Designed miniproteins, single chains, continued (3). Designs and how they scored, part 9

Each design is a single chain, and the fold is of that chain. pLDDT is the mean over its residues in the fold that is shown.

## One batch from the design tools (miniprotein)

Design m8284
Fold by ESMFold2-Fast:
Structure m8284 (fold): chain A 106 residues (1-106)
Amino acid sequence: DPVEEQAREYLRNGDIDTAVLIMVDAATDYAIENNLSPEESLKLVDEALERVFDLLAELIREGKVSEETIELIKNLVKLIEKNPKNDFQKELGEKLKKALEELEKK
């Protein structure tokens, strides 16, 4: 997937916002082009967000993320743990936390 490969490069460089944007835009464009319902469209956007966090967790485990970005991610995880808005955000935070713990054990 060329969009996913581009997202991986942005994530490696610490540009998490751009990685999220291009993945969500691709999901939104697909939903519009295929006349999906609002419920189906939201599901695709959620799946795109989950995929970005899965890619980020993989890159963290592989040691392919800068120390500056790791500190940013640690702060994000703490923010999510302190006040999770829903189960989806909690699951995303737990994925990143596990990846960070695995990196520290290496």
Scores: mean pLDDT 79

Design m8285
Fold by ESMFold2-Fast:
Structure m8285 (fold): chain A 87 residues (1-87)
Amino acid sequence: SEEDIKEILEKFDAVVDTALATNRDLGALTAELLKLVETLKAKASPEQVEQIMKEVEAFLKTFTSLSDEEARKKAEEVKEKIKEILS
């Protein structure tokens, strides 16, 4: 549903916000990733979960080479891909 997509995107936004925090809290980042995975498993097929987590992992791997502004723009691209996968 549209509400399910919105909730998934909100969990992804929390992951991005935590990753971009000035002092990286590994516990907080892990907790937000777990919430995203749990939400995906509840609302999406296993294939959709795998595709979305692949996009999230790719984003997190590139984060350290991007400015905060560039990372936010990349996060919006990932959100559009998530919407496409869930459609």
Scores: mean pLDDT 80

Design m8286
Fold by ESMFold2-Fast:
Structure m8286 (fold): chain A 80 residues (1-80)
Amino acid sequence: EEPISLEEAKELVKKQLEELKNSTLKPLNEEEKENLKRMMSVPEKSENQRIAREGALEAAGYLDKEVAEEARKVAEESEK
């Protein structure tokens, strides 16, 4: 699979964060919560993944405290 450029990855993460910040007005469904957890559980092998992981953690903070805590726990398990 062809990875996107680092600059494009940064822009995508920033755009997604802005969109999620606006979306905090509505609750996430279970499938969306699971997708966030899944993204955080993927082992980070590239700088693009690191940016995406940081973005996901910030996004989780905007969406729901429980989701944010679970996302952090999964990310920490993936690092170990």
Scores: mean pLDDT 58

Design m8287
Fold by ESMFold2-Fast:
Structure m8287 (fold): chain A 86 residues (1-86)
Amino acid sequence: MDNLQRNADYFQNQANSLLPRAQQGDLDAQRQLGHYLLLTGVNYSLLQRYDLSSNYFSQASRYYRLAGDLDLSRDADRGSRNNRRL
């Protein structure tokens, strides 16, 4: 459990560090932010914190869409919906 929380915190911190560049329209930063938010959501899902996991997958979907990665956006959105049904 401690390792999953530490991993979630690490990925969330990486996401936070990318936020200013992503907000400026940097497509690479938006894609990387999406990846770190997705990894944060995966770790919260493994911790059985499904509401948090769902929210992180929704955020990942948004940033993938901004970066033009529509397939990754769709897959992250699906993950969010699956976790909300628990």
Scores: mean pLDDT 83

Design m8288
Fold by ESMFold2-Fast:
Structure m8288 (fold): chain A 80 residues (1-80)
Amino acid sequence: HMQARQLTEEEKKLLDEFIKLLEEVAKRSTDPQVQAELQTLIDEIKKAKDEREKLIAYRQGLAFLRAHDPEAAERFEKLR
């Protein structure tokens, strides 16, 4: 549809940095369930075709991060 919003370069960079953060948290985690859920969230952000799907996946990832690594989530949110 002609109203489809395109991500800005800044938003693309922010999402890329968020993916890298999720990957780092997954590598530091000793819980295989947490690692699997983080990988699923990373894959959903990368797979999302439109901006709304990317934002939904981003918010889900951020909520998960707040529950399992609140310091990493807070640091990332302050970067915005």
Scores: mean pLDDT 74

Design m8289
Fold by ESMFold2-Fast:
Structure m8289 (fold): chain A 106 residues (1-106)
Amino acid sequence: SERERSIAASTLGILSAGMTANAIMAERNPKSAPEVAKGLESIYKATEYLTEVLKKLDEESAKLAKEGAKLTKEAYKAVKEDVKKGIEKAKEASKKLSEAAKKLAE
């Protein structure tokens, strides 16, 4: 339904914003990398669950969310060893989740 798509799009937007917030935290304070990794892992788990819901609403949005989840997993694994690489992957993931949200809003 249109309401289900709207709720899913809003949730993707919140997850994308959370990704950006974690990237900013890591950029401003690299010592926060362990906390950022935990935050990104939580976003990854939420995105994986949401992707299963999205498969029933829009195939392209689900695909974009799945790509975003993969990048989020790469980000939280990388950030502890290479903060800059982790930030870059988190920013890429945020863009994918934002694109998934826009696709649902169409």
Scores: mean pLDDT 88

Design m8290
Fold by ESMFold2-Fast:
Structure m8290 (fold): chain A 78 residues (1-78)
Amino acid sequence: SRLESLAASLYTAGDILEVGGDTQRDILIRQGKRKGEENPELREEIIKKAEEEGERAYREDRERSEELRREGERLLEE
């Protein structure tokens, strides 16, 4: 049905965001580690900040993915 097709599209978009968020987190952490190597005295602080920024980006994309899945579920209930 049209509603089933729309729900499937929302689920797919959610999956794409989930994968994107994981990739963004990895990139931010990798960049932080590289910056830490350039400033050894602040390495731990730089890496910790990068990990916190990566977790924030991952959480935001994950929350958006969950919103899309809930919208898909709502459509199937109608």
Scores: mean pLDDT 77

Design m8291
Fold by ESMFold2-Fast:
Structure m8291 (fold): chain A 80 residues (1-80)
Amino acid sequence: GPPPSPEQVLREARRLIGEVLESLPVGEGLPPEATDALVAVAEGDFDRAADAAATLARWFEEQGREEHAQKLRELAEQLR
């Protein structure tokens, strides 16, 4: 099919980040990069969203969440 549009990528990023955050225990501290990714996605700032998503992907990889990290890296590349 056609490549996803930036709007579709942002929608997918918001969904994926939301799903991952819902899996975290209540009251657990989020890295600043997670907050930046959510804010950038909400504001439609594609460059900032891409950078934040890439940083967030690295954080998830460090936490052993490779599937989520891979999806976030793919989203970051599509946002650029």
Scores: mean pLDDT 68

Design m8292
Fold by ESMFold2-Fast:
Structure m8292 (fold): chain A 97 residues (1-97)
Amino acid sequence: DLSLISPEDLKLLVLLLYVALKEQLKNADLSPEKREEYEKKLEEELKELGISEEEVEEVKSLSDEEKLQILNELLEKYKGKNPGVEAFLQSLIDFIK
């Protein structure tokens, strides 16, 4: 139940997920034009969620190790509170690594 995650932590998780998806698009066997199209769509979706370009760039500048540290800190914060939240956080950790 994602409702147990604070709005600030949920925003951070969304940022980490979208940055990871953008990195996957960079590694995908896509034309440069198609990749740019998908990247623009992701940026527009983040803007609709009230996430600033500055916040995206800050998260994007993080190493995989730093991203995993943040996710593990969130996992420890929500550990034992709800199995669904734990499974979701573990899924994001597995996706980034």
Scores: mean pLDDT 72

Design m8293
Fold by ESMFold2-Fast:
Structure m8293 (fold): chain A 75 residues (1-75)
Amino acid sequence: SSEELLERFEKIQKEAMEQIKRETDPLKQTFILFRWMAEVVDLELEAERRGDLETVEEIRKKAKEFHKEAQEILK
């Protein structure tokens, strides 16, 4: 369901943010961000396969906001 996909997205985002905040090595923080991006892409593809375009757009919007926040932490 759309709700389940969004809950999975929120869990992935929370875990990535917590890992980034606990990590002091910039290279490792970058690898965490890369893994998060890969997980988000997989989730978007699942939503697209289901024909749930509204959920795809919601995930993309939230992911873009998270990426901006993560980039500020990596500076």
Scores: mean pLDDT 82

Design m8294
Fold by ESMFold2-Fast:
Structure m8294 (fold): chain A 100 residues (1-100)
Amino acid sequence: SEAERLAEVIALADAAIAVTRSLLAQGDLEAAVRAAEGTVATLRAIAADDPEVQAAAEELEGLVREARRAIAEGDEARARAVLDEFVARLEALRAAARAR
């Protein structure tokens, strides 16, 4: 079931990258952050016993909190930059999962 769990992590990362990029392209920062929050919650649920995936989820959760703060402060440029970093970290998680 580890191979099946890693396949689920890869599939989630693929979908989350596509959705987050699409919402950012539309300029919907609030929807992009909500999608990112859902992605983190799903990663924690499907990979609860995987320390590498849990560490990645914790880092991604930190980025979501930073994006939320930027939106609350009206700093759209910072919110976009943080969400771009969120996508880059999802790409890194996907690559690491594929290497296992």
Scores: mean pLDDT 87

Design m8295
Fold by ESMFold2-Fast:
Structure m8295 (fold): chain A 63 residues (1-63)
Amino acid sequence: SIADARRQAFIQGARNQGNQDMIDLVNSLTDDQIISVWDQIVNSRQPLTVQQIIDIIRAANAS
């Protein structure tokens, strides 16, 4: 699914950074939350930092 592809992209990014907390956080999100997070990132007019991406993921998980 599209959600699975996006989830795997986030996991790969976290692995490239060695960030296990981000992998665990991404795995806690629902498919709808993954889609929402992805849309927030791609609609950003500027490149997001790793910390900004983590903050978006945390906010989605809290919802």
Scores: mean pLDDT 79

Design m8296
Fold by ESMFold2-Fast:
Structure m8296 (fold): chain A 70 residues (1-70)
Amino acid sequence: KKEIEEIAKELKELAKQLAKKANMSQDELDDAIEWIEKEKEKILKLDKEKQEIYLEELKAVAEDLKEKLA
């Protein structure tokens, strides 16, 4: 639960950084953040085993985004 909240927060921060680097519009950034929040809420409604699977997937996405920002 805490880990899913934390990774969602990290993904939103990475999205903001990528948006600045790519000169993304505010509307596009807002849409991306809203999508992340909706996915977080969906995952939090799943059982523990499924939450762990999605958590690992989201961690992989966050690492890929960090590489693109470096």
Scores: mean pLDDT 79

Design m8297
Fold by ESMFold2-Fast:
Structure m8297 (fold): chain A 78 residues (1-78)
Amino acid sequence: MKIGVIVQSSNDSLENLIKKLEDMGYEILDSETFEDGIHIIVAKDKETGNIYIFVSFPKGTDPELVIQKIKEYIEKYK
């Protein structure tokens, strides 16, 4: 089983991102919103069985902060 990370700058709300992923055939396993407006969603592709971590953040967010939050989330998710 492979885990992929997908990072995108977006002003979409967590709710809208979840709805888009579910419509695309993903099963939502977990989601978290950080105080910086960074959204992390863990989703399973129903066709392939692969797990992806989707990260969305406001345009202009510090990339180092985004990477730090991803690492913190992965450590807690275990």
Scores: mean pLDDT 75

Design m8298
Fold by ESMFold2-Fast:
Structure m8298 (fold): chain A 83 residues (1-83)
Amino acid sequence: SELEKLIEELKKLGASDSSVESMRETLKAIKDPEMLELVKKMLKASVELAKALKTGELSEEELEERNEAVLKELEPTVKKLLA
């Protein structure tokens, strides 16, 4: 699955085996399609940010700005899921 590929990419970028296993268990517990889409979007953003940090393409300031932008983009979906 696409989610499993994203988890494997995070593992290659330095995520611990414990973190990877916790992510897999969480994903198996999620049965809400909207929650799965939210998690998928978050994992994609995490992979992109981790790659950019590893290559040195992002400064710490740019990383913070990008994190804030991702959180703002996810806000409507999070509010919908928590309502």
Scores: mean pLDDT 69

Design m8299
Fold by ESMFold2-Fast:
Structure m8299 (fold): chain A 95 residues (1-95)
Amino acid sequence: HMSPEEAARRAAEAVRAGDENGAIQYAKEMTLADGGSEEGINAAQKGARAAARGDVPLAMHYADEAAKLGSTNGMIAVRAAAQAAAGAPFVLPPP
């Protein structure tokens, strides 16, 4: 599997390239790597899809939901995708 940092980078690249399915797959992969619940996986996929469609507020909402459901790595991937959609430089959450 990829590191959380690598997956976040790839999710951001997918959004910049207009690859909605790629962004969704990286977010799902990270949530599965966390041993995530079905609800967590669904939240991460919805967040990545929102980011790919340019809905940054909705993407950030689902990133927070993924984190609440125990998927920190899924949250990181969705936040990276949302930052890419906003045209912001990619920034990891602080340690």
Scores: mean pLDDT 76

Design m8300
Fold by ESMFold2-Fast:
Structure m8300 (fold): chain A 75 residues (1-75)
Amino acid sequence: SPSKEELEREILLALTRMMLAVLKLEKNLDEEVQRIIEEIEKIAEEMETASLEEAEKLLKRAMELFRKAQELVEK
């Protein structure tokens, strides 16, 4: 069975991937939103091998980027 830390890392990665899925469902994506999607994809890749502490920092960065992308989509 996975360790508690491994399960926590998997949850953080799943949340990051869910944010990506939401952004990819949007139509008429600006070039800036596309760049944000690419950056969050790189974060998700990094999270696959990250420690729990690093995954938490990466999730925070992904959340900041997701918020920025949502603001751009709502304009």
Scores: mean pLDDT 84

Design m8301
Fold by ESMFold2-Fast:
Structure m8301 (fold): chain A 71 residues (1-71)
Amino acid sequence: LVRVGTRAETPPETVERINEAAAYVDANPNPSAEDEVRYGLALMARSVARHVGVDPSGPHVAELHESAVPP
């Protein structure tokens, strides 16, 4: 959900940050690195929800771990 909303209507600055995190996971498929990226995505999801008005069901770290995949 976060990615879908971000791709559709999020400012370029936020999209760039999301894409950068996604590229990092793709290039570095390390469990430790994935945890750090997921944490960063959770922080970004909270920022995006607040700024863009997208309200995922609770922008938590746990929520983002589950919501990393589009619907």
Scores: mean pLDDT 51

Design m8302
Fold by ESMFold2-Fast:
Structure m8302 (fold): chain A 74 residues (1-74)
Amino acid sequence: SSEEIEKAIEIVKEIAKLIEEGRYKEASDLVREFVKSTDDEKLKAIVISAAADLQAGTPAEEVIEIAEKNIKKL
């Protein structure tokens, strides 16, 4: 749904912010809560992959751009 798409993009941005601030537990909790909030397997996979890339040190701007592009295709 449109609401799930908007929420997923917001979640990826918040995960990036939390990781940048060293708030890894809160970032992990946010991913877990999002995964529980939707039945969209593709949307779950995109958010999980984005979180993993951010934790691996991929630049936040790049991860957010890729995730947003993939989410908007759903």
Scores: mean pLDDT 83

Design m8303
Fold by ESMFold2-Fast:
Structure m8303 (fold): chain A 65 residues (1-65)
Amino acid sequence: MEELKKKYEARLENLDLAIDSVETRLARAQAAGASPEQIAELQRQLDTVRKAKEEIEKAGEEAIS
C-alpha cells in the first residue's frame, strides 16, 4: 500500500510539473505574440495532460475508497 501510494503521488506530481511546464510555455507564447496555431497546439497539450491527471485521480480514488 505505502509503495503504491508513493508511486501514485509521484505520478500526480510529474503530471503537475508537466501542466506547469505547458502553462509556462503557453503564457510565454501569448506574451511573445505567437501564432494562433501555436497557441492552439499548446492549449491542446495542456488539455491532454489535464485529462491524464483526471484519469489517474479517478483511478486512485476508486482504489482507496
Scores: mean pLDDT 79

Design m8304
Fold by ESMFold2-Fast:
Structure m8304 (fold): chain A 98 residues (1-98)
Amino acid sequence: MDTVILVTSVPKADALEAFEEAARLFGWEILERTDDKVVAKIKIGDKTYYLELRADGSVKLYNEKGELVGEGKATTTEDSTVIEIRGEDFDLIIIAKR
């Protein structure tokens, strides 16, 4: 199964803040931000997806039609925030290093 790994560096310890900053560094659009969640419009290759990260660490990936195509978790360590998603077409790992 194909795995897409995206790595960046952000000086943020909070998972929502780390993802929000990482998304901006990747050139992605933040569509919604609350204390409980971040929703970003992301691009993987030539396809558009919507990623929802919640404060409890749950992650969902939707396609351009709004269909759920992947689920995962965000884990915060001393050195990074790691978002791991198992998808129908690929696995996605986003690593925001501190």
Scores: mean pLDDT 84

Design m8305
Fold by ESMFold2-Fast:
Structure m8305 (fold): chain A 61 residues (1-61)
Amino acid sequence: GPETTRLVSRGIGLILRAIGMSFERGLKEGVPPLPPEESDDPEVQRLYEEGKRLLDEADSL
């Protein structure tokens, strides 16, 4: 339903943002980007976990 679509869109958006932040950091530091779950950046971890939570909530609808 519409609510599932909103949760999925938000969840994916947060995960993509976390990936983008990790990639940008890797480019800035001249190293390969880490997966969001392996990042030592609290903001990257927060965005990734929140995105996953929203996807889990959508799956429950």
Scores: mean pLDDT 80

Design m8306
Fold by ESMFold2-Fast:
Order: C-alpha cells, then sequence, then structure tokens
Structure m8306 (fold): chain A 67 residues (1-67)
C-alpha cells in the first residue's frame, strides 16, 4: 500500500464526510485504518469490521480495489 494510494483513499473518505454520508468519528476511524494498514487487503478487512452503513462500506471497498 503506497502513500499515493493512501492519499487517494483519504480524499475519497473526506468527500463522504463532507457529503454528510459518514460522521466525523467514522471518518477518523477509517483514517486510522488507512494510516495503519500495510496492504490493501488489510485495509479492506478493517473497513468490513467497522460500524458503517453497508452501502458506504461497499463504496469504500470498491474504490480501494480500483487502485
Amino acid sequence: LTDEQKEKIQRFVLSLYLEGRISAEQAQQIGRLIREAKSLEELIEGIKKLDLPEEVKEEIINFVRSL
């Protein structure tokens, strides 16, 4: 997982927060996972375990897989 990929995912998550689709707390939790993840698969598995709407999880996972 590259720093460029992490930045792209962080920007996507920020857009979800600014659109009101996730809370500030949820955005912070996802941001922590992005920072700590060593691989795309580790990040995806972490996102699956978060308390997020299923639609939001799917959108983030699909975005991550598109990198």
Scores: mean pLDDT 86

Design m8307
Fold by ESMFold2-Fast:
Structure m8307 (fold): chain A 80 residues (1-80)
Amino acid sequence: SMEELEKKKAELEESFKEYLKYLKDPRLGLSVEERIELLRRRTEALKARIREEFASDPELAEELIKYIDELTEKVIKELE
């Protein structure tokens, strides 16, 4: 449903904001490139989970995955 899509998008946006705070932590001792690699690995795992969770609604899954890609690119720009 559209309501489910909007709710999941909001949850994803908040999750990515929190992860960005984590990735900006200088105590990680990582380069920008290494932080981006961590983000991309987490994003690929998240996409796999979304495809599994929404296997009965593949159109919803693809819209969420598209949004995950958009959020990922925004976080990468914030790390550069």
Scores: mean pLDDT 87

Design m8308
Fold by ESMFold2-Fast:
Structure m8308 (fold): chain A 76 residues (1-76)
Amino acid sequence: LSLEEAKEVAVRAVYSVASNVQGDEVGEKAQKELKERLKSAKSHEEVAEATREVLVEAGVPEDLARAVANAILRLG
C-alpha cells in the first residue's frame, strides 16, 4: 500500500479497535488524534508507531496496540 493508503487504514483501524475496547466517544477522539499526528508522518514505520501510541493513550492494552501497529507496518 502507498503511504496515503496506510494512513487511511490506520485511521479506520484505530477507530474500530478503540471503539470496541473503550466505546465510540473514545474511538472518535483517538481517530481525530491520529489524523493530526499522521500529517507529519513520512514512512510506514512512523504511521505504525503513531498508531500504537494513540491506541495506548486511548486505553487499549499495549499488546493489542502493538499487534495493530505491526499489521500497519506490514502494509509497506
Scores: mean pLDDT 84

Design m8309
Fold by ESMFold2-Fast:
Structure m8309 (fold): chain A 62 residues (1-62)
Amino acid sequence: MKVLAAADFTVTGEAGDFLGGTATLDGKTGGALVDRRSGQVLVTYPDGSTTHAQLDPPGGEL
């Protein structure tokens, strides 16, 4: 499982318990959705592929 540092995540919107924005993982930027409760991140790339990641730290604040 990949780890996403808060510094590599840019918040551009909010939808209830989810934060939306962009994330850079392994030098690749995609749209990101963060579950504020679990710290889990789903990154969707322009290719349509999706990568699952965890926010660092594991209960982190953004």
Scores: mean pLDDT 73

Design m8310
Fold by ESMFold2-Fast:
Structure m8310 (fold): chain A 91 residues (1-91)
Amino acid sequence: MLEEAIRKLEEAKRAAEAGDTEAAKRYAREAMRLMDEAMPELTPEARRKVIGAQFLILVANVLLDLGDTEGALADLERAIELVREAKRIQE
């Protein structure tokens, strides 16, 4: 579940880099759905990391709507890092 969420966030980042805001937001929504599905099975520490990633994704979506692609990419990158940390803790 978290591994698939990471892949969707990487797709969102690539779409944003390509200027495809709609694709970036769609992949980000899929990543958030996968994170929500994983949430009940996570340890408290992993859950905190995933919640942090979800906040960054919400901010990134707003920044994409405002045309701040650089800010959105930074937040998506940090969200990917947090989900990778959550996956490592969970393993």
Scores: mean pLDDT 87

Design m8311
Fold by ESMFold2-Fast:
Structure m8311 (fold): chain A 66 residues (1-66)
Amino acid sequence: LSKETVSKAVKLVEENKDTLSEDELVDLIKKETGGKLTDEQAYEIIRAVVLGLSKEEILELVNKLE
């Protein structure tokens, strides 16, 4: 995954986490990133953003998921 794709997903989570369910966030992330993320990668980004991880740390974690 590119840093740009992860950055976009992180921003979507930050902007919508208080109004959307986790499943709705996954659907939004997948739609807005052109389907480049798996469900597992989207869930990991949501969790990592909530935990306050950096974009670089999130990119490293997501690139290790199938």
Scores: mean pLDDT 78

Design m8312
Fold by ESMFold2-Fast:
Structure m8312 (fold): chain A 72 residues (1-72)
Amino acid sequence: SKKVYEELMEKALEAEKDTSVTPEEALELAKEIVEAGRKYKEMDPTSMAAAAVLAVGAYSNSLIKERQEKRK
């Protein structure tokens, strides 16, 4: 289970580098990280939250830009 969380964290780091991924995929990834952390009770809640924020934050900027473009 810890291994699963670690793999999801690596995906989050790659996703941050590749902003071509959609906001929907970022949300899905964040959800998976939270679920993995929930099953791994011994993990620090702060690190789990940081992982989720990293995944979502990477694409939130893209979503914001999209909204700005639509406003134009």
Scores: mean pLDDT 61

Design m8313
Fold by ESMFold2-Fast:
Structure m8313 (fold): chain A 92 residues (1-92)
Amino acid sequence: MTHLALASGHIVRAIRHVRDGDLDSAIQHLDDAISHVQQAIDDGDISQDDGDRAISLLQQAIQHVRDGDLDSAISYLVQAGRILNDSGTRSS
């Protein structure tokens, strides 16, 4: 399993926790997702540009979760997950 796959899994879990109103658990999963994206950049499984974009979207999602703007948070998470999925499916 790649760090990209682990990051994507954490994003899916974070979306569920946001919908359930468990914002603390959502933020923990997003912190884990960011860590795995950083490791995927280091491993060469994702480009620096795509990884930096995904991390930026995840950080914006965390901010919107903290602000209580859950619809915007989910939108940013979906965008981040798409970048990771598009980057991880072609190069093994």
Scores: mean pLDDT 82

Design m8314
Fold by ESMFold2-Fast:
Structure m8314 (fold): chain A 87 residues (1-87)
Amino acid sequence: SLDALAAGARSWLDRHGIELVTEEDLSEADIERALARLYQELETRRPELIPRVARVVLRALDEARTRIRVELLDAAGNVLYEEVLEL
């Protein structure tokens, strides 16, 4: 479920000390939807990135917050993954 995926994402962030950076006044609901979608994609298609991520950046691309840019960085600040999520 979406809630289970969001909980899994939050657990992953907490256990690994991953910094979550949100921009453009994303609501908690927008953040949870974005994290759920992101975590599902990582587990399904890019599981090798899960232990490497040190920072997750979420940025709204529109005022309605229906398009969220996701950027994953390692501890050195290198971009590991980028995607635009439609919520």
Scores: mean pLDDT 82

Design m8315
Fold by ESMFold2-Fast:
Structure m8315 (fold): chain A 94 residues (1-94)
Amino acid sequence: MSREELVEQVRKNFYAAVEALKAGDLEKAKEAAEKGLEYAKELGAKRVEQFFRDLIGAVDELMANPDEEILKKLAEHVEGLIPQFEAVLEEELK
């Protein structure tokens, strides 16, 4: 896979995880985050890998201890991280 294709897959999976969280679909959010982590590892994008690892950890905690208020706050928090995620991804591609 080319670097451009890896970048597209990393973005696609991060946005898919955000949308899944907003929909309350923790299984889909985890699947997207795990796929994003694999592509970030292939890119060597260590800071982007950490975004996906943190997201996987948060989803795992919610799956173990479901809380609708915490889910809503997590979805809002991760959506708010999109500008930082994009900036970090751009920086790691230099």
Scores: mean pLDDT 87

Design m8316
Fold by ESMFold2-Fast:
Structure m8316 (fold): chain A 101 residues (1-101)
Amino acid sequence: MAPFTPKQRQKIIEEMKKKGFSDKEIDFLMAIYFGDVMRISKIVNDIMTKNPDDKIMIDIFNYAGIQYRQQYNRPYMKPLPPPSDEAIKKVNTFKKLLEKA
């Protein structure tokens, strides 16, 4: 049986909205957690091409999905900056919501 039902997934999304997450942050964290590689790829490409200075989304990706970031940023060979306190707080809040679902 799946660890999360559609109802539990919807509850997590609603709680994230209540905690002040943006729709794009919710989409990204959910895609990372469920291993939706195609969705992760699309969001990362959108950040890199349209909003490369979106530090919060980049920091969330570094902290929550470091393995995926390493895969998609391998061509740049750049050191990753430490994640912001805001990104750390958001990822930790998401993890706590998953634990309570």
Scores: mean pLDDT 67

Design m8317
Fold by ESMFold2-Fast:
Structure m8317 (fold): chain A 80 residues (1-80)
Amino acid sequence: AEAELQALDERARELGERLREAYEAGAPKEELIALFEEILEVTRRAAELVKAAHPDDAELHKLLDEYLEKMEKLLEEMKA
């Protein structure tokens, strides 16, 4: 579990850096969307692991769900 969460954290950092570099380089919107979709998938998986590790922490579950909903809304706005 910790090893998987660490791998997801490293993947998220790498994807975030790639998204920043692509944005600064003026990459097409389609490329930015693809990178953001990968970040969202990694974040969603990490959130599931965190929730499983803290099953009784209702506030943490709520914050993670709200964060994912915000990311999903941003992705939809990028696609518009």
Scores: mean pLDDT 84

Design m8318
Fold by ESMFold2-Fast:
Structure m8318 (fold): chain A 77 residues (1-77)
Amino acid sequence: SKEKIILEIFIELLETVLTEDEKSIEEKIKEAEEELKKKGIDEDEIKNIVNKIKELSKDKELAKEMKEKAEKALKTL
């Protein structure tokens, strides 16, 4: 499902936010945008994901919480 694809990529981006520097995060975001496009996710949904990740990259504690919630959500799909 699209929801599963979005959650898997979102979790990968959050892992990058928590473990990597800003330059590596930016590069990983570009890779994720291309992957989401290839998998048929709408441009507006991709923009929302990217914007959310950029906000979370400024608050690593919130990023950690969001990753845990996303991982739990993925287990229910």
Scores: mean pLDDT 85

